# Ledger of designs, part 25: designed miniproteins, single chains, continued (5)

Each design is a single chain, and the fold is of that chain. pLDDT is the mean over its residues in the fold that is shown.

## One batch from the design tools (miniprotein)

Design m16890
Fold by ESMFold2-Fast:
Structure m16890 (fold): chain A 73 residues (1-73)
Amino acid sequence: MTLEERKELTDKYVEELQKLSVEERNKIAQEADKNNTEENFIKNVAIGIVDIQRGVDHAVELNELRRKLRELE
């Protein structure tokens, strides 16, 4: 698999995985871990990207809530 093929496959998996819940993505990751193929490695990378993107959004929301709480104290 070339670098360009890896990027295209990663982007495709990221788009598909963004439509799924965290629980569904975790199930896909567990199934991918059973077979150590290059494609399954790329799936795990894509899952990580989606989880980081959603995690960053949640971190920003939590930081805003903490800021508001400190202003009230």
Scores: mean pLDDT 72

Design m16891
Fold by ESMFold2-Fast:
Structure m16891 (fold): chain A 65 residues (1-65)
Amino acid sequence: TLERIAEKISELLGVPLEVARAAAELVAAGKSVEEAAKELSEKFGIPLEVARLVAELARRLLAAE
């Protein structure tokens, strides 16, 4: 489930669950890692590099389902 993926991202990267959930939803909706990272950075005010790591992990975890 997307919630399980969000929890794993939050635990592994130390980001708030809300950020991890948004990343999982954006990537699941078909957005690229770069598109998701930009939206996360803008919405949550996190550095773009951190947003990319969150989005990339979401992509990998979704692909493993």
Scores: mean pLDDT 84

Design m16892
Fold by ESMFold2-Fast:
Structure m16892 (fold): chain A 69 residues (1-69)
Amino acid sequence: SEHVERAVAEGERALAAGDLDRAEGYYLGALSEDPNNARAWAGLGRVYEAKGRLALAAAFYARAQELEP
């Protein structure tokens, strides 16, 4: 949906700006509407990788790859 695409795009902008908490919020918002959005799962992976939460980041990346290999 447009809402999901917008949330992912805003998450990407927040991540590029280094605003990890804002990026996380946008990606979680996208996943609340579409839990199969591979881009949002990959975005959460990048957020948690930047936070140093490497095991959690790996799990989110694995979910993204499972949905869109």
Scores: mean pLDDT 89

Design m16893
Fold by ESMFold2-Fast:
Structure m16893 (fold): chain A 56 residues (1-56)
Amino acid sequence: DEQQRQFAIQQIQEQIDELQKELERLKKEGADESLIKSVETSINFLQKKLEELKRK
């Protein structure tokens, strides 16, 4: 139970880290605002899931 929760937390944190790196790259390269917003939305969704898991 706790091991499964910790694994899920680690997986989500890894996904957030990858998306944040992609977001930084896109901003530096001057990518389309729509693409940047899409990545930010994905990060926000994952952060909400992470907060819910950590609250327990």
Scores: mean pLDDT 83

Design m16894
Fold by ESMFold2-Fast:
Structure m16894 (fold): chain A 64 residues (1-64)
Amino acid sequence: KAVELAQKAVEAAKEGDKEKALELLSEAVRALGGDGESARISAEEHGDLESVGKTVLRYAQERE
């Protein structure tokens, strides 16, 4: 589910695993019905994957 994927993305970002964090973020956004590719590119450009992951996690939690 999107909440689990977003939570794992935040954990990967905290551990410094950028590749895994980006992959999990794109999967979380796809699970929410969004464009995972666009989200991954935006997260890479933003640079703060933990912050981006927390934003996606909050959005996923609101949708349950």
Scores: mean pLDDT 78

Design m16895
Fold by ESMFold2-Fast:
Structure m16895 (fold): chain A 65 residues (1-65)
Amino acid sequence: SEMERLRRLVDDIIYGIPSSNPEAQQVAEKVRAEVAKAKTPEDARRAIQRGVKEMSAIVAERKAA
């Protein structure tokens, strides 16, 4: 199902985050929990979009330092 694909996508995102960025990994784990609670694919996508935006901000902040 689409929901199963979205859950797999979140797992892939978490796996792709480098161990050198624990803040981004923490955000990704939060997204995983929100996607697990999501009742619709739309809710899951919104959780993923918010998490990706937050992770991108963390990465950008580290590069600016």
Scores: mean pLDDT 78

Design m16896
Fold by ESMFold2-Fast:
Order: C-alpha cells, then sequence, then structure tokens
Structure m16896 (fold): chain A 70 residues (1-70)
C-alpha cells in the first residue's frame, strides 16, 4: 500500500469504520497478512467483493474517502 492508501485506511479507523488493530499490524512492519486483512475489512465496509486484493475498484473507493466524496 502507498502513503495515500495508508492515509485512507487511517481515516476509516478514525471514523470507526475499520479496526485499529489492522493498522497497528501495518505500522509494526507486518506487510503480508495485515495488509490483506485491512483490505478485506475495507472491502466489507465499502460493500465491495471481499477478496483482499487492492484492485482498481478498491483503490477508487479509498481515493473517494481521501477526497471526502463519500
Amino acid sequence: LDASQLAALQYLVDLKLLRQEYLDGLRAGDSGQAVKDAVKAFQRVAGLPVDGIAGPATQAALQKIVQQMN
């Protein structure tokens, strides 16, 4: 995940839409399972297919959160 995607995930945590533990894992340097879990949690909240893959639809949804177009 790039810096913009990490900022979007932090924003979702601040809104209580995503669990803090997923971002804590990413900050601890766990880039494998924690990234997949964070993506799945976001996809569930955003109503997207929950596959853990940060594809174009997931990235577009994260960009909307960053731009506050939700």
Scores: mean pLDDT 67

Design m16897
Fold by ESMFold2-Fast:
Formats: C-alpha cells, sequence, structure tokens
Structure m16897 (fold): chain A 55 residues (1-55)
C-alpha cells in the first residue's frame, strides 16, 4: 500500500518535471515558472499535512 502510494507520487513528480522541462525547451518560461512554483507549493503543503496527521 505505502509503496504503491509512494510510486504514484514519484510518477506524478516525474510527469510534472518533464512538463516543466518541455515548456522551457519550447521557450514558454512563464508557464514553466508558474507550474514549478505551484508544484513546489502543493508538495510542501501536502508534506506538512502528512507530518501533522502522524502526531
Amino acid sequence: SDRQEELARLQRNIAVTDQIIELRRKGDFDKAQKLSAEFVKKEMEERKKLEEEKK
């Protein structure tokens, strides 16, 4: 269960990273920057929630 959830999270991370790289390769830096910032923000929020739930 936990391993499958971690794999799904890693696959999502890879997909978003690939999209950011592709946007930068195409010269769409504004969209790449926005996507990167939103992704980091959501990852930090989810990590904080998970940490608080386990206490």
Scores: mean pLDDT 77

Design m16898
Fold by ESMFold2-Fast:
Structure m16898 (fold): chain A 59 residues (1-59)
Amino acid sequence: SEEMKRKVERQAEALVNGAKLRLGDQSAIDKVEEAAKAAAESGTMEAMREAMRFANSLK
């Protein structure tokens, strides 16, 4: 749905912003951006949760 897509897009943006504040490695930040973009393109909460788990696995 359009509402779900908007919600996922907002969460993807927040995930990338959080990674930029937490991670000191640009390569790691780039990987989070790629994962967040893929989740936003899918428009599902399941894909968003996978992107969040991936981001949380990075130091």
Scores: mean pLDDT 80

Design m16899
Fold by ESMFold2-Fast:
Structure m16899 (fold): chain A 59 residues (1-59)
Amino acid sequence: SKAEEAGAIGREVADGRLSPAEAARRLVELGLITPEEAAAVKSVEDAVRLAVRGVAERG
């Protein structure tokens, strides 16, 4: 499910295995965030917050 995939992305970015930019790109591909929201991601915390919000609103 999109929620499980977003959870994996969130864990990988928090663990330093994905860059915030790569995590944001994957969240756009899943349809959970917009490209505009992805362009605003500057930190691990930004990526994790958008993953959680995207699942709540769109997943």
Scores: mean pLDDT 80

Design m16900
Fold by ESMFold2-Fast:
Structure m16900 (fold): chain A 81 residues (1-81)
Amino acid sequence: MAPSLDVEDRDVREELRELMADPSKREEAHKLAVREVGARMLGLGAVEDYRLGLLTREQVEAILAASGASQAFRDRLLAKV
């Protein structure tokens, strides 16, 4: 299930930068940043564990889904697996 808002036209990093520039949206930006960083760390670790034979592809996909990673980010990491 892919949300209709998950498009390549707008990078999450640029979104975070814009949100952090607005003090009224700082809390929203912080929550998005924590989620993105957490998803990135979990995803990169899962890909490395897959390379070492410690995880299956299905386990990497499950970790990425549980992290709340965007579809575009998941697709980029799974292309390396």
Scores: mean pLDDT 66

Design m16901
Fold by ESMFold2-Fast:
Structure m16901 (fold): chain A 106 residues (1-106)
Amino acid sequence: SDNIILEISRLFNKALEAFEKGDLEKAFEYLLELLKLQYENKILPTMEQLDLLIEVSRKLGLEEVAELAEKIKEILIKSNFNPTPEEKEEILELLKEIIELLEESK
């Protein structure tokens, strides 16, 4: 859906702006909303989104989230950014784990 893609882009831009301003709490909130929207719509995260998630997570001491995001990056790189259906399912399961950890860290 064009509306979902637009909302994902809006949330990512808000997360980036918050991060650049040093507002880690708002960056975290926008990233969590972004990841939930992606998971619900089975949309894979981009490398830029994963890189921001890793940076924010490490600054917040959420190392397990950063490690799961790095695993998603590894799958995307190994697949030359064209993951198989099985690899897509693995990425979505990793996204679900990230979302659960982020929800628990509120």
Scores: mean pLDDT 90

Design m16902
Fold by ESMFold2-Fast:
Structure m16902 (fold): chain A 68 residues (1-68)
Amino acid sequence: MLSEVQKRVAYAEAGRLAEEAGRPELKELAGRAVINMIERGVPGSEAAERVRELAERGDREGIEKLAE
C-alpha cells in the first residue's frame, strides 16, 4: 500500500488531472477520491485514470461516490 507521502503526491496529481480536463472546480474532490481508492487497495495510477475519466465528462457525482 502507498505511504502517506505517496498519497499526498497522488492527491496533487489527481488535482492536476482535473485542471487539465478543464474542471478545476473538481480538484479537491478528485484528490479525496484518489486517496480513498488507494486506501481500498487500488494502485495510484488506476485511481488517477478513473478520476480523470469522470473529470473529463464533468461527473462530479461519480467522483463524490468514489470519495466515500
Scores: mean pLDDT 76

Design m16903
Fold by ESMFold2-Fast:
Structure m16903 (fold): chain A 78 residues (1-78)
Amino acid sequence: MEAAERAAEGAREGGRRGAAAGARLGGAAGAAAGAIEAIGGAVQAALEAGGSEEAREAAGEAGREGAREAIAAGEAAG
């Protein structure tokens, strides 16, 4: 659970940063940029956690949630 916890936390942080980027840019372009950052954060967290299947799966789910938030924030801002 340790690796999965680290991956999920990193993905949540990436999601928050992605949502902020999406809100700044606005519209579809902002949403896309935010989603990319959120996913990148999740992938980075999974790699740092050692890339176990559990860690990757947890990071993927958290990254998708962060991407959804980033898309919504970008669309709302644009």
Scores: mean pLDDT 67

Design m16904
Fold by ESMFold2-Fast:
Structure m16904 (fold): chain A 90 residues (1-90)
Amino acid sequence: SSVELLTQAADLITLAIIYIEEKNLEEAKKLLEQALELLDKAEETPLVREAKELIKQAIEYIEKKDLEKAKKLLGEAAELLGEAARQLNA
């Protein structure tokens, strides 16, 4: 279901934030790319579309070594995916 895909993507984002804090940026990027692949299979709502854009921007900030900005964007993306999942379960 789309709700399961959104929840799994949010979990991968949370794990990616942990890897960013550990400075394992290669694993963090891999997890974020996996999250984007899951979101491409989910129903595309405006919140899901915004979350995908934030994840893509976070990957760019990881490459620029702006890890605080990357973590902020990933936190926002996870919150949007949580809201999208709640709306689909309503």
Scores: mean pLDDT 89

Design m16905
Fold by ESMFold2-Fast:
Structure m16905 (fold): chain A 96 residues (1-96)
Amino acid sequence: AVEYLEKAIEAFKKAAEAARSGDADTAIQYLDEGYKNLRKAAELMPETRENAILSVSAMLQITAARVALWLGEYDDAAQAAEGARSLAEKMKERVK
């Protein structure tokens, strides 16, 4: 789980940086990479209510970032991507 969470964290960080630079295509690519790694990490983690809340919350932030990019709201997209990163970091703390 840790390896996939670390990949998700890095992807969301890069998505936020791309969003701030106005590069929607690159931001979307990194959001997709982050989502795939986050989903794989969630499948490997214990089925607890807290882990479910964290993974669902992170997925909602990814959706919010994609919607913001579609609307041209680059700062909102970057903040949502950072929100997903923070939630993935909290998931990583719970693996140990």
Scores: mean pLDDT 83

Design m16906
Fold by ESMFold2-Fast:
Structure m16906 (fold): chain A 61 residues (1-61)
Amino acid sequence: MTKLEQDILRLLEVSERALSASELATGTSLSKATVSRHLRRLEALGLVERLEGGRYRAVKK
């Protein structure tokens, strides 16, 4: 897992609600395309869940 993926996970874990790729891009100073690619990777690893409206949340342990 890259540092960018770890930063995305931390934002999702701290957030009380599911976040969109746009919201994560704003929070990380990354482009939406970059965040979306990392979110897809994290979803494939089972570390995030995609919800309705294209929002994501961290998977609870």
Scores: mean pLDDT 79

Design m16907
Fold by ESMFold2-Fast:
Structure m16907 (fold): chain A 61 residues (1-61)
Amino acid sequence: MVGEVMRARVPVTSYTPDGLSLEVGDEVEILEELPDGDLLVRNLKTGAVGVVPAEALEPAA
């Protein structure tokens, strides 16, 4: 999973103005799998890093 590219299947909005936000279809790189099933990811479009639930992502085709 780490190093895998996935795609946002739902919009994700950060709590902070400079945090990770994803639009449907944005590609992210998986940086770390967290113990609670969340993923630390980097948005390949913006370079922003943040935590998202695994169910918000789907495999990139």
Scores: mean pLDDT 74

Design m16908
Fold by ESMFold2-Fast:
Structure m16908 (fold): chain A 100 residues (1-100)
Amino acid sequence: MAEEALKKGKEALKKGKEATDGESAKEAGLAAAEAGGLAANAAERAKTEEEREKAGEAGTLAAEGGLAAAKAATDAEGAAAGAAGAIAGIGAAFQAGRPA
C-alpha cells in the first residue's frame, strides 16, 4: 500500500510540473487527489515506522503535485482541482506524521 501511494505521488508531482493549461492542470490535480487518498489509507494501515514514513512521503509528493497543478492552471476549474489535490496530500502527510 505505502509503495503504491509513493509511486502515485511521484506520478502526480511529475504531471503537476508538466501541466501547462487548465486541462493538464485538472488531470494533475485529480492525480494528486488520488495519490493523497492512497497516502492517507497507507498511513491509517501502517504498522511500522517505515510504512508511516513512506505514507508521509507520498502525501508530501501529492501535495507538491497539487500545488504545481494549481499554479499552472489557466482556469478556475484546473486551479480548484490542483488545490483539492494539494489539500488531500497535506492531510495525508499530517496524518502519517501524527504520534500514535
Scores: mean pLDDT 80

Design m16909
Fold by ESMFold2-Fast:
Structure m16909 (fold): chain A 59 residues (1-59)
Amino acid sequence: LTPAQEAHFQAAIDAAPSPEVRALLEERYRLVQEGKPPDEIRAVSARAAEVARAHFAAL
């Protein structure tokens, strides 16, 4: 990853609305660093978005 991409992923983690969303964004960052297939990364991203939507819906 480039430093700009690393900063982008870290900023998303730091801005996470809940600890559960943060954990999923950290998992996404680990998968990207490990060079996992795009499908695995997309699945974690989709789950993070789902949990974030549920969080905001509960407010």
Scores: mean pLDDT 80

Design m16910
Fold by ESMFold2-Fast:
Structure m16910 (fold): chain A 86 residues (1-86)
Amino acid sequence: LEREVDEGIALILAGLGKLLYKKGKYEEAAELYSKAIELLERALGEDHPLVAEGLRNLAKALEALGKLEEAEEYRERAEEAERAAA
């Protein structure tokens, strides 16, 4: 029940994050992606493909903000989640 609600909310937040990223609102997009990732990890576990996608999107937003070290950390986490899900 709570798990399904968390997943649904996370997908909405990720969608809003993608819209904000497209508008160049990278800080706001990163914030929404971070919240979506937390909900997806809670609902589906750290190694789920949807978590990996969220982490990649967050890394991309952080790169756009010039936060290159943080972006690399999240990109590596995304690759780990993808490998574990395979």
Scores: mean pLDDT 83

Design m16911
Fold by ESMFold2-Fast:
Structure m16911 (fold): chain A 92 residues (1-92)
Amino acid sequence: DEQARAGEEAARAGAEAAKAAENAAGAAAGAAAAIAGAGAAFGAEKGAPAEEVAEAARGAAEAARRAAELAGTEEARRAAERAEEAAREAEE
């Protein structure tokens, strides 16, 4: 159930990153974060191996960080921090 919570949080963080990115390059990275996060949540719910959930969460964190760098907003930076935390939890 910790994997399910980590996946859910990764999905939320990815969605927030997408919403926070307001330029073309940032929007693409934010969308990638939302997709990766959703994948983590879906995989956890469907009983995917913890390794796969952790990899998806890590992908969401990387995409969210890129979105934050491109958007340059506080909201995007916070979303990236949440995605990174979710990835760390998925690894535990």
Scores: mean pLDDT 73

Design m16912
Fold by ESMFold2-Fast:
Order: C-alpha cells, then structure tokens, then sequence
Structure m16912 (fold): chain A 64 residues (1-64)
C-alpha cells in the first residue's frame, strides 16, 4: 500500500530533521518534504481507507 510507505518515509524525514533542528534545515530537506507531502496527499485521495487506518493507529498510540 503506497500511502503507508510514503508516510513512513515522511516520518523518517521528520525524525531526521528533528535531530538537526538547532543546526540547520537545508533547502533540499524542505523540497523533499514538499514532494513527499504532495505524494502523500495524492495517495490519501486514492486510498482513503489507508489514511483512516493510519489515523486510528496514531490515536491509539497517543492514548497509550
């Protein structure tokens, strides 16, 4: 399921950026984030059920 793969890549990007938050955020990091966001949005529109399952999982993790 493409949406889950793209989301995991996006999460990895955010986690990587959080490690470098105080050092720098490169322009290529910003561009990569935009590209992944566009792909995630398209994949979410194509697979709304995958998005719903992800949201449910995140809600459970937040409640734990």
Amino acid sequence: MEFERLFEEYVRLLEEQSKRKSSELSEEDVELGRELTRRLQAAAEAEPEALARLVERLRREAAA
Scores: mean pLDDT 68

Design m16913
Fold by ESMFold2-Fast:
Structure m16913 (fold): chain A 92 residues (1-92)
Amino acid sequence: SRIEKLEKRLEELKKELEEIKKEAEEIKDEKKKELIEKLLKDAEGALKEAEEKLKKAKETGNEKDLLSAEVLLLAAGGNLLVSRRIIEREKK
């Protein structure tokens, strides 16, 4: 069940990443757009690594791979949260 919860979180964050990428295209401040693009690139990298760690955890049952996936998903979620906050402030 823990692997299933992390797989669900991974898919939710992937969807959120694509939604934020679309919203970032509307940002007029070039410096803030560049910051958002960097945060989204870092989030995308973390999500790819999390997917690989979850695949290994499913194959091996290794708790360390599961913990690594969880940490990577937390990092990705944080980058997406900060990106969304910047976008919301620019739309005021």
Scores: mean pLDDT 87

Design m16914
Fold by ESMFold2-Fast:
Structure m16914 (fold): chain A 80 residues (1-80)
Amino acid sequence: MNRAELDAAFAAELAAMEAAGAPQERIDFAKEAYALVMKDPSLGELVEGKTAEEVIELAEKLGWKELVDFVRRQVAAIKA
């Protein structure tokens, strides 16, 4: 999974949250958390050719552990 695929997966998760009637606060928090994870310029290069799981493992190794747990749950929900 590359960054564009992650962005698409996150967009699908946001659409699902909105369709489910999630509160605006939760949607805004999800957007902010994802933006913080994706702010690291190294992520774009490191995600090329990797699966979503491998990307999450790399983010954890790079010290984004707290935000990665949130992103991991969102990405896993899309795969289910």
Scores: mean pLDDT 62

Design m16915
Fold by ESMFold2-Fast:
Structure m16915 (fold): chain A 58 residues (1-58)
Amino acid sequence: MRLYRAVEDFPALLPTHLALRKGDLVEVLREVNENYWLARSVATGETGYVPRSALEPV
């Protein structure tokens, strides 16, 4: 499992985005480009795109 932690809050700007709060755990499903990854929230099970810069590996 590719587990990452949010290093900052990220408000969902588009319906395809996943909103993050600092400290949230996500599983990275796919690295779609250099700026955004497809991830799933461990807490809610919701999926969406998140900025790579907002994540650190756990």
Scores: mean pLDDT 82

Design m16916
Fold by ESMFold2-Fast:
Structure m16916 (fold): chain A 90 residues (1-90)
Amino acid sequence: MKEIEELKKRINELKSKVEELRAQYDRLVAEGRLTPAQADAVRTLIDMAEKAIQEAEKALENGDVEKARKYIDLAESYIAGAEQALAAAR
């Protein structure tokens, strides 16, 4: 179904964004540019985004398109939070 393929595409795009965020996070941690609290907060958001992506994939395997959309939206929210937190790093 075209709808399932579109959701799979969105999930793959989110996976790529999470990989980019992890690379940026690792770099900023290595440079000492995040406080311990900032590092923990960003790591938590990235981990939550990855979990939401996994739940979205599982929902699509079960044919639950509405549940998949909810988890995609959650993953996008966590990714946005991580991007904002990393942008605040000096």
Scores: mean pLDDT 86

Design m16917
Fold by ESMFold2-Fast:
Structure m16917 (fold): chain A 59 residues (1-59)
Amino acid sequence: SDEEWIRNMLTNPSIEKTVPYYSPALDKYFGVTEEELEKLLELEKKNPEKVREIELSAK
């Protein structure tokens, strides 16, 4: 699910996660891949409130 994917993206470190992503919900930067960033931005465009809720639950 998108919810599980967002949580896993934010909580699992990887050597490929070199792109900075700012989470307004958590007020911090995360390392993500370019592909993860594109998908995350698409999800934020579609439903920003849901993305915020998921990010808050992933801390």
Scores: mean pLDDT 74

Design m16918
Fold by ESMFold2-Fast:
Structure m16918 (fold): chain A 86 residues (1-86)
Amino acid sequence: TDYEEAKKDAEALIKENPNDAEAWFRLGLVYKQLKEYEKAVEALEKSIELAGKASAEQLRLLAEAYEQLGETEKAEELRKRAEEEE
């Protein structure tokens, strides 16, 4: 997978519509694959904010990013929230 291409696509969508929750989610996934976890958290949180609701998948991805940053308590809280969404 070309993560640089996926990043450019998401950035282009965000430039045209900064409130595109899906584009922010895609950007967060790309940052996670690039192991840029702080940027992944920012993009995923922006996606959730814009959508007004978090899916179980989004919460688990955000928890994984926080875990990689050593934020274990935040990761556990997000996993509990993901369980409630199922």
Scores: mean pLDDT 83

Design m16919
Fold by ESMFold2-Fast:
Structure m16919 (fold): chain A 52 residues (1-52)
Amino acid sequence: RLEEERQRVKEYNAEIEKLSDVDPEKAAKLASEYFDELTRERRRRGAEVRKQ
């Protein structure tokens, strides 16, 4: 799972870099959304660990 997250982050960064060259505003918004999603996934795992 950690390797999948790492790979996904690399793909997100590549997409953001492409958009940054064309539309920096949309690139920043996309980056914010992607990192918010990753943060929520980590928080959900934290809640699951607490139940164990």
Scores: mean pLDDT 72

Design m16920
Fold by ESMFold2-Fast:
Structure m16920 (fold): chain A 92 residues (1-92)
Amino acid sequence: GHMAREGAELAAKRAEDAGAKATAEAEGSKVVLTLEGLSTAQMAAALAGGVAAEFLGAKVETKAVGSTLTITIEGESPEIAGEGAREVARAL
C-alpha cells in the first residue's frame, strides 16, 4: 500500500541526503532498500534502524557486501513495513 511506499521513499531520500545512492521498492507489506556508498558508520546506523524495525514488529533481513547494504522489511501490514523503513531513515 501507499504507507509502505512512503516509508521506503523517505529512507531512500535520507540515505541520499547522507551521501549514499539509494533505491527503494515497496510491494504490499514489503519494503526493499538498497543502499550504496555507505561509510562504515552509516552502515552501522542503517543496521541499527533495522533492529528498531524488528522491535516495531517487522521481519527484517539484511545483506551487506562491501559498501552496499540491502535491507528487506516485511510487516504484518503496509503500515508496519512503512514505519520500519522510517526507522532506517531516522537512524541515517
Scores: mean pLDDT 81

Design m16921
Fold by ESMFold2-Fast:
Structure m16921 (fold): chain A 67 residues (1-67)
Amino acid sequence: NNANIHNNLGNVLKNLGKYEEAEKEYREAIRLYPKNAIAHNNLGNVLEDLGKYEEAEKEYKEAIRLD
């Protein structure tokens, strides 16, 4: 589905070092499917790469809540 495509694009962008673009794509994946624990976890990872630790904490906690 479209949420999975955005999540996969985020992964590619993160591997290319394009962290801000990766963040945008993970947020779009979450917008399309808010219960996507994998996308919340991936967003947390890229937020850490960007130094946004408080936002990363929130996303990791949401991923844990969702399983």
Scores: mean pLDDT 90

Design m16922
Fold by ESMFold2-Fast:
Structure m16922 (fold): chain A 90 residues (1-90)
Amino acid sequence: MKEAEELKKKAEEAEKKGNYLEAAELYLKAAVLYAKAGDAEKAAEAAEKAMELAEKAAKEIAEKLGISEETAREMIEEGRKKLVEQARKL
């Protein structure tokens, strides 16, 4: 449980710095750990934050790389799948 709380704090710091992709990854890891611990409410809150920040990251990536927002979302979704697999092992 303390591990999920620590990841959430790191996510909040990354969000404050405008590192939306990093923040989304950290919130997603926290959400998986909260879910594994049976805390559905905190898991949902962290997952919602991860989705919101992933959308912001997709727009920034699309703009900076000159690609479509759809392509940026696909890149982020592949990253999400890898992070969920990693967090399940914790």
Scores: mean pLDDT 78

Design m16923
Fold by ESMFold2-Fast:
Structure m16923 (fold): chain A 71 residues (1-71)
Amino acid sequence: KTTTTQTYNAPLVTHTATATGASVVEIEFKSSDGTEVRGFVKTGPDTQTVTAEFYNAAGSTITVTTTLTPL
């Protein structure tokens, strides 16, 4: 099971996440205001938590934390 928590200070956010099982994956967010935010997600060898932080040009912060839990 995967649990995801997202917090943002931007009014509107659309995001796309791609995971390939690698230790580093790329995620992109795009605001309907035309602001694009991209970042990277890092995972550790014994870590079941994935955290991604993104910043736009206006200084808004978007934090996404995903925790993996076995079924």
Scores: mean pLDDT 48

Design m16924
Fold by ESMFold2-Fast:
Structure m16924 (fold): chain A 82 residues (1-82)
Amino acid sequence: KIEELFKKLDKDGDGKITYNELEAYLIELAKKKGKVPESGDLYPAIDKFDKDGDGYIDKKEFEEVINEEGVEAIEKLVDELI
């Protein structure tokens, strides 16, 4: 499930997710919850996934955050910011 989600976000198949790709997904989740985030509102949450600070989120970083905060971690981040 987590691996499938990562592959959906990694459009280029290079093993890395950009901030823009993750932000777009989080905006979609927020809209499903009846919330409308402003551009950039989700970047503090996205920074939690970018553990090495290189501007990309690799599969290991993504899985670590999900394992630490639970499978609903992404939904929790949206709820905390909006």
Scores: mean pLDDT 69

Design m16925
Fold by ESMFold2-Fast:
Structure m16925 (fold): chain A 72 residues (1-72)
Amino acid sequence: DEELERAVEEAARRLLEVEKTHPDDNAGISEALAPPLRLALEKRGATSPEQRGDVGAEAIRRVRERVEELKK
C-alpha cells in the first residue's frame, strides 16, 4: 500500500503543476494519473469491468483529494 500511496502523492504533485501551467492538457492529466491507476488495479486484482471502474474511480478520487490538500 505504501507503493500506491507514493504513486498517488507523485500524481497529485504532477496534476497540481499541470493545473498551474496547462489546465487544458488532457494528455498531461492522463499521464499523471496512469501510474496510480495501474498500481491500484494490479493490487486489487480487479478483473471485471465494474471492479476496474470502481478501483479506478477510487484511485482518481485519492489523487484529487491530495491535490486539494497540496493547494492549502
Scores: mean pLDDT 76

Design m16926
Fold by ESMFold2-Fast:
Structure m16926 (fold): chain A 57 residues (1-57)
Amino acid sequence: TVKVTKEAAEAISKKYGVSLETVEKAAVLVVLGREAEAAKLLGISPKTFVEELRKYG
């Protein structure tokens, strides 16, 4: 289970060119254990998405 801060969501949104809403949906999918679906929404690997979330805490 990962928590997404507003700062992390904004940073990921800006870096990958996706909406904040898309990042928030992806975060919910990660909490539900659906990391592959979350990563597909963002266009990045599940590992990369989790690493980005850890980076911004």
Scores: mean pLDDT 75

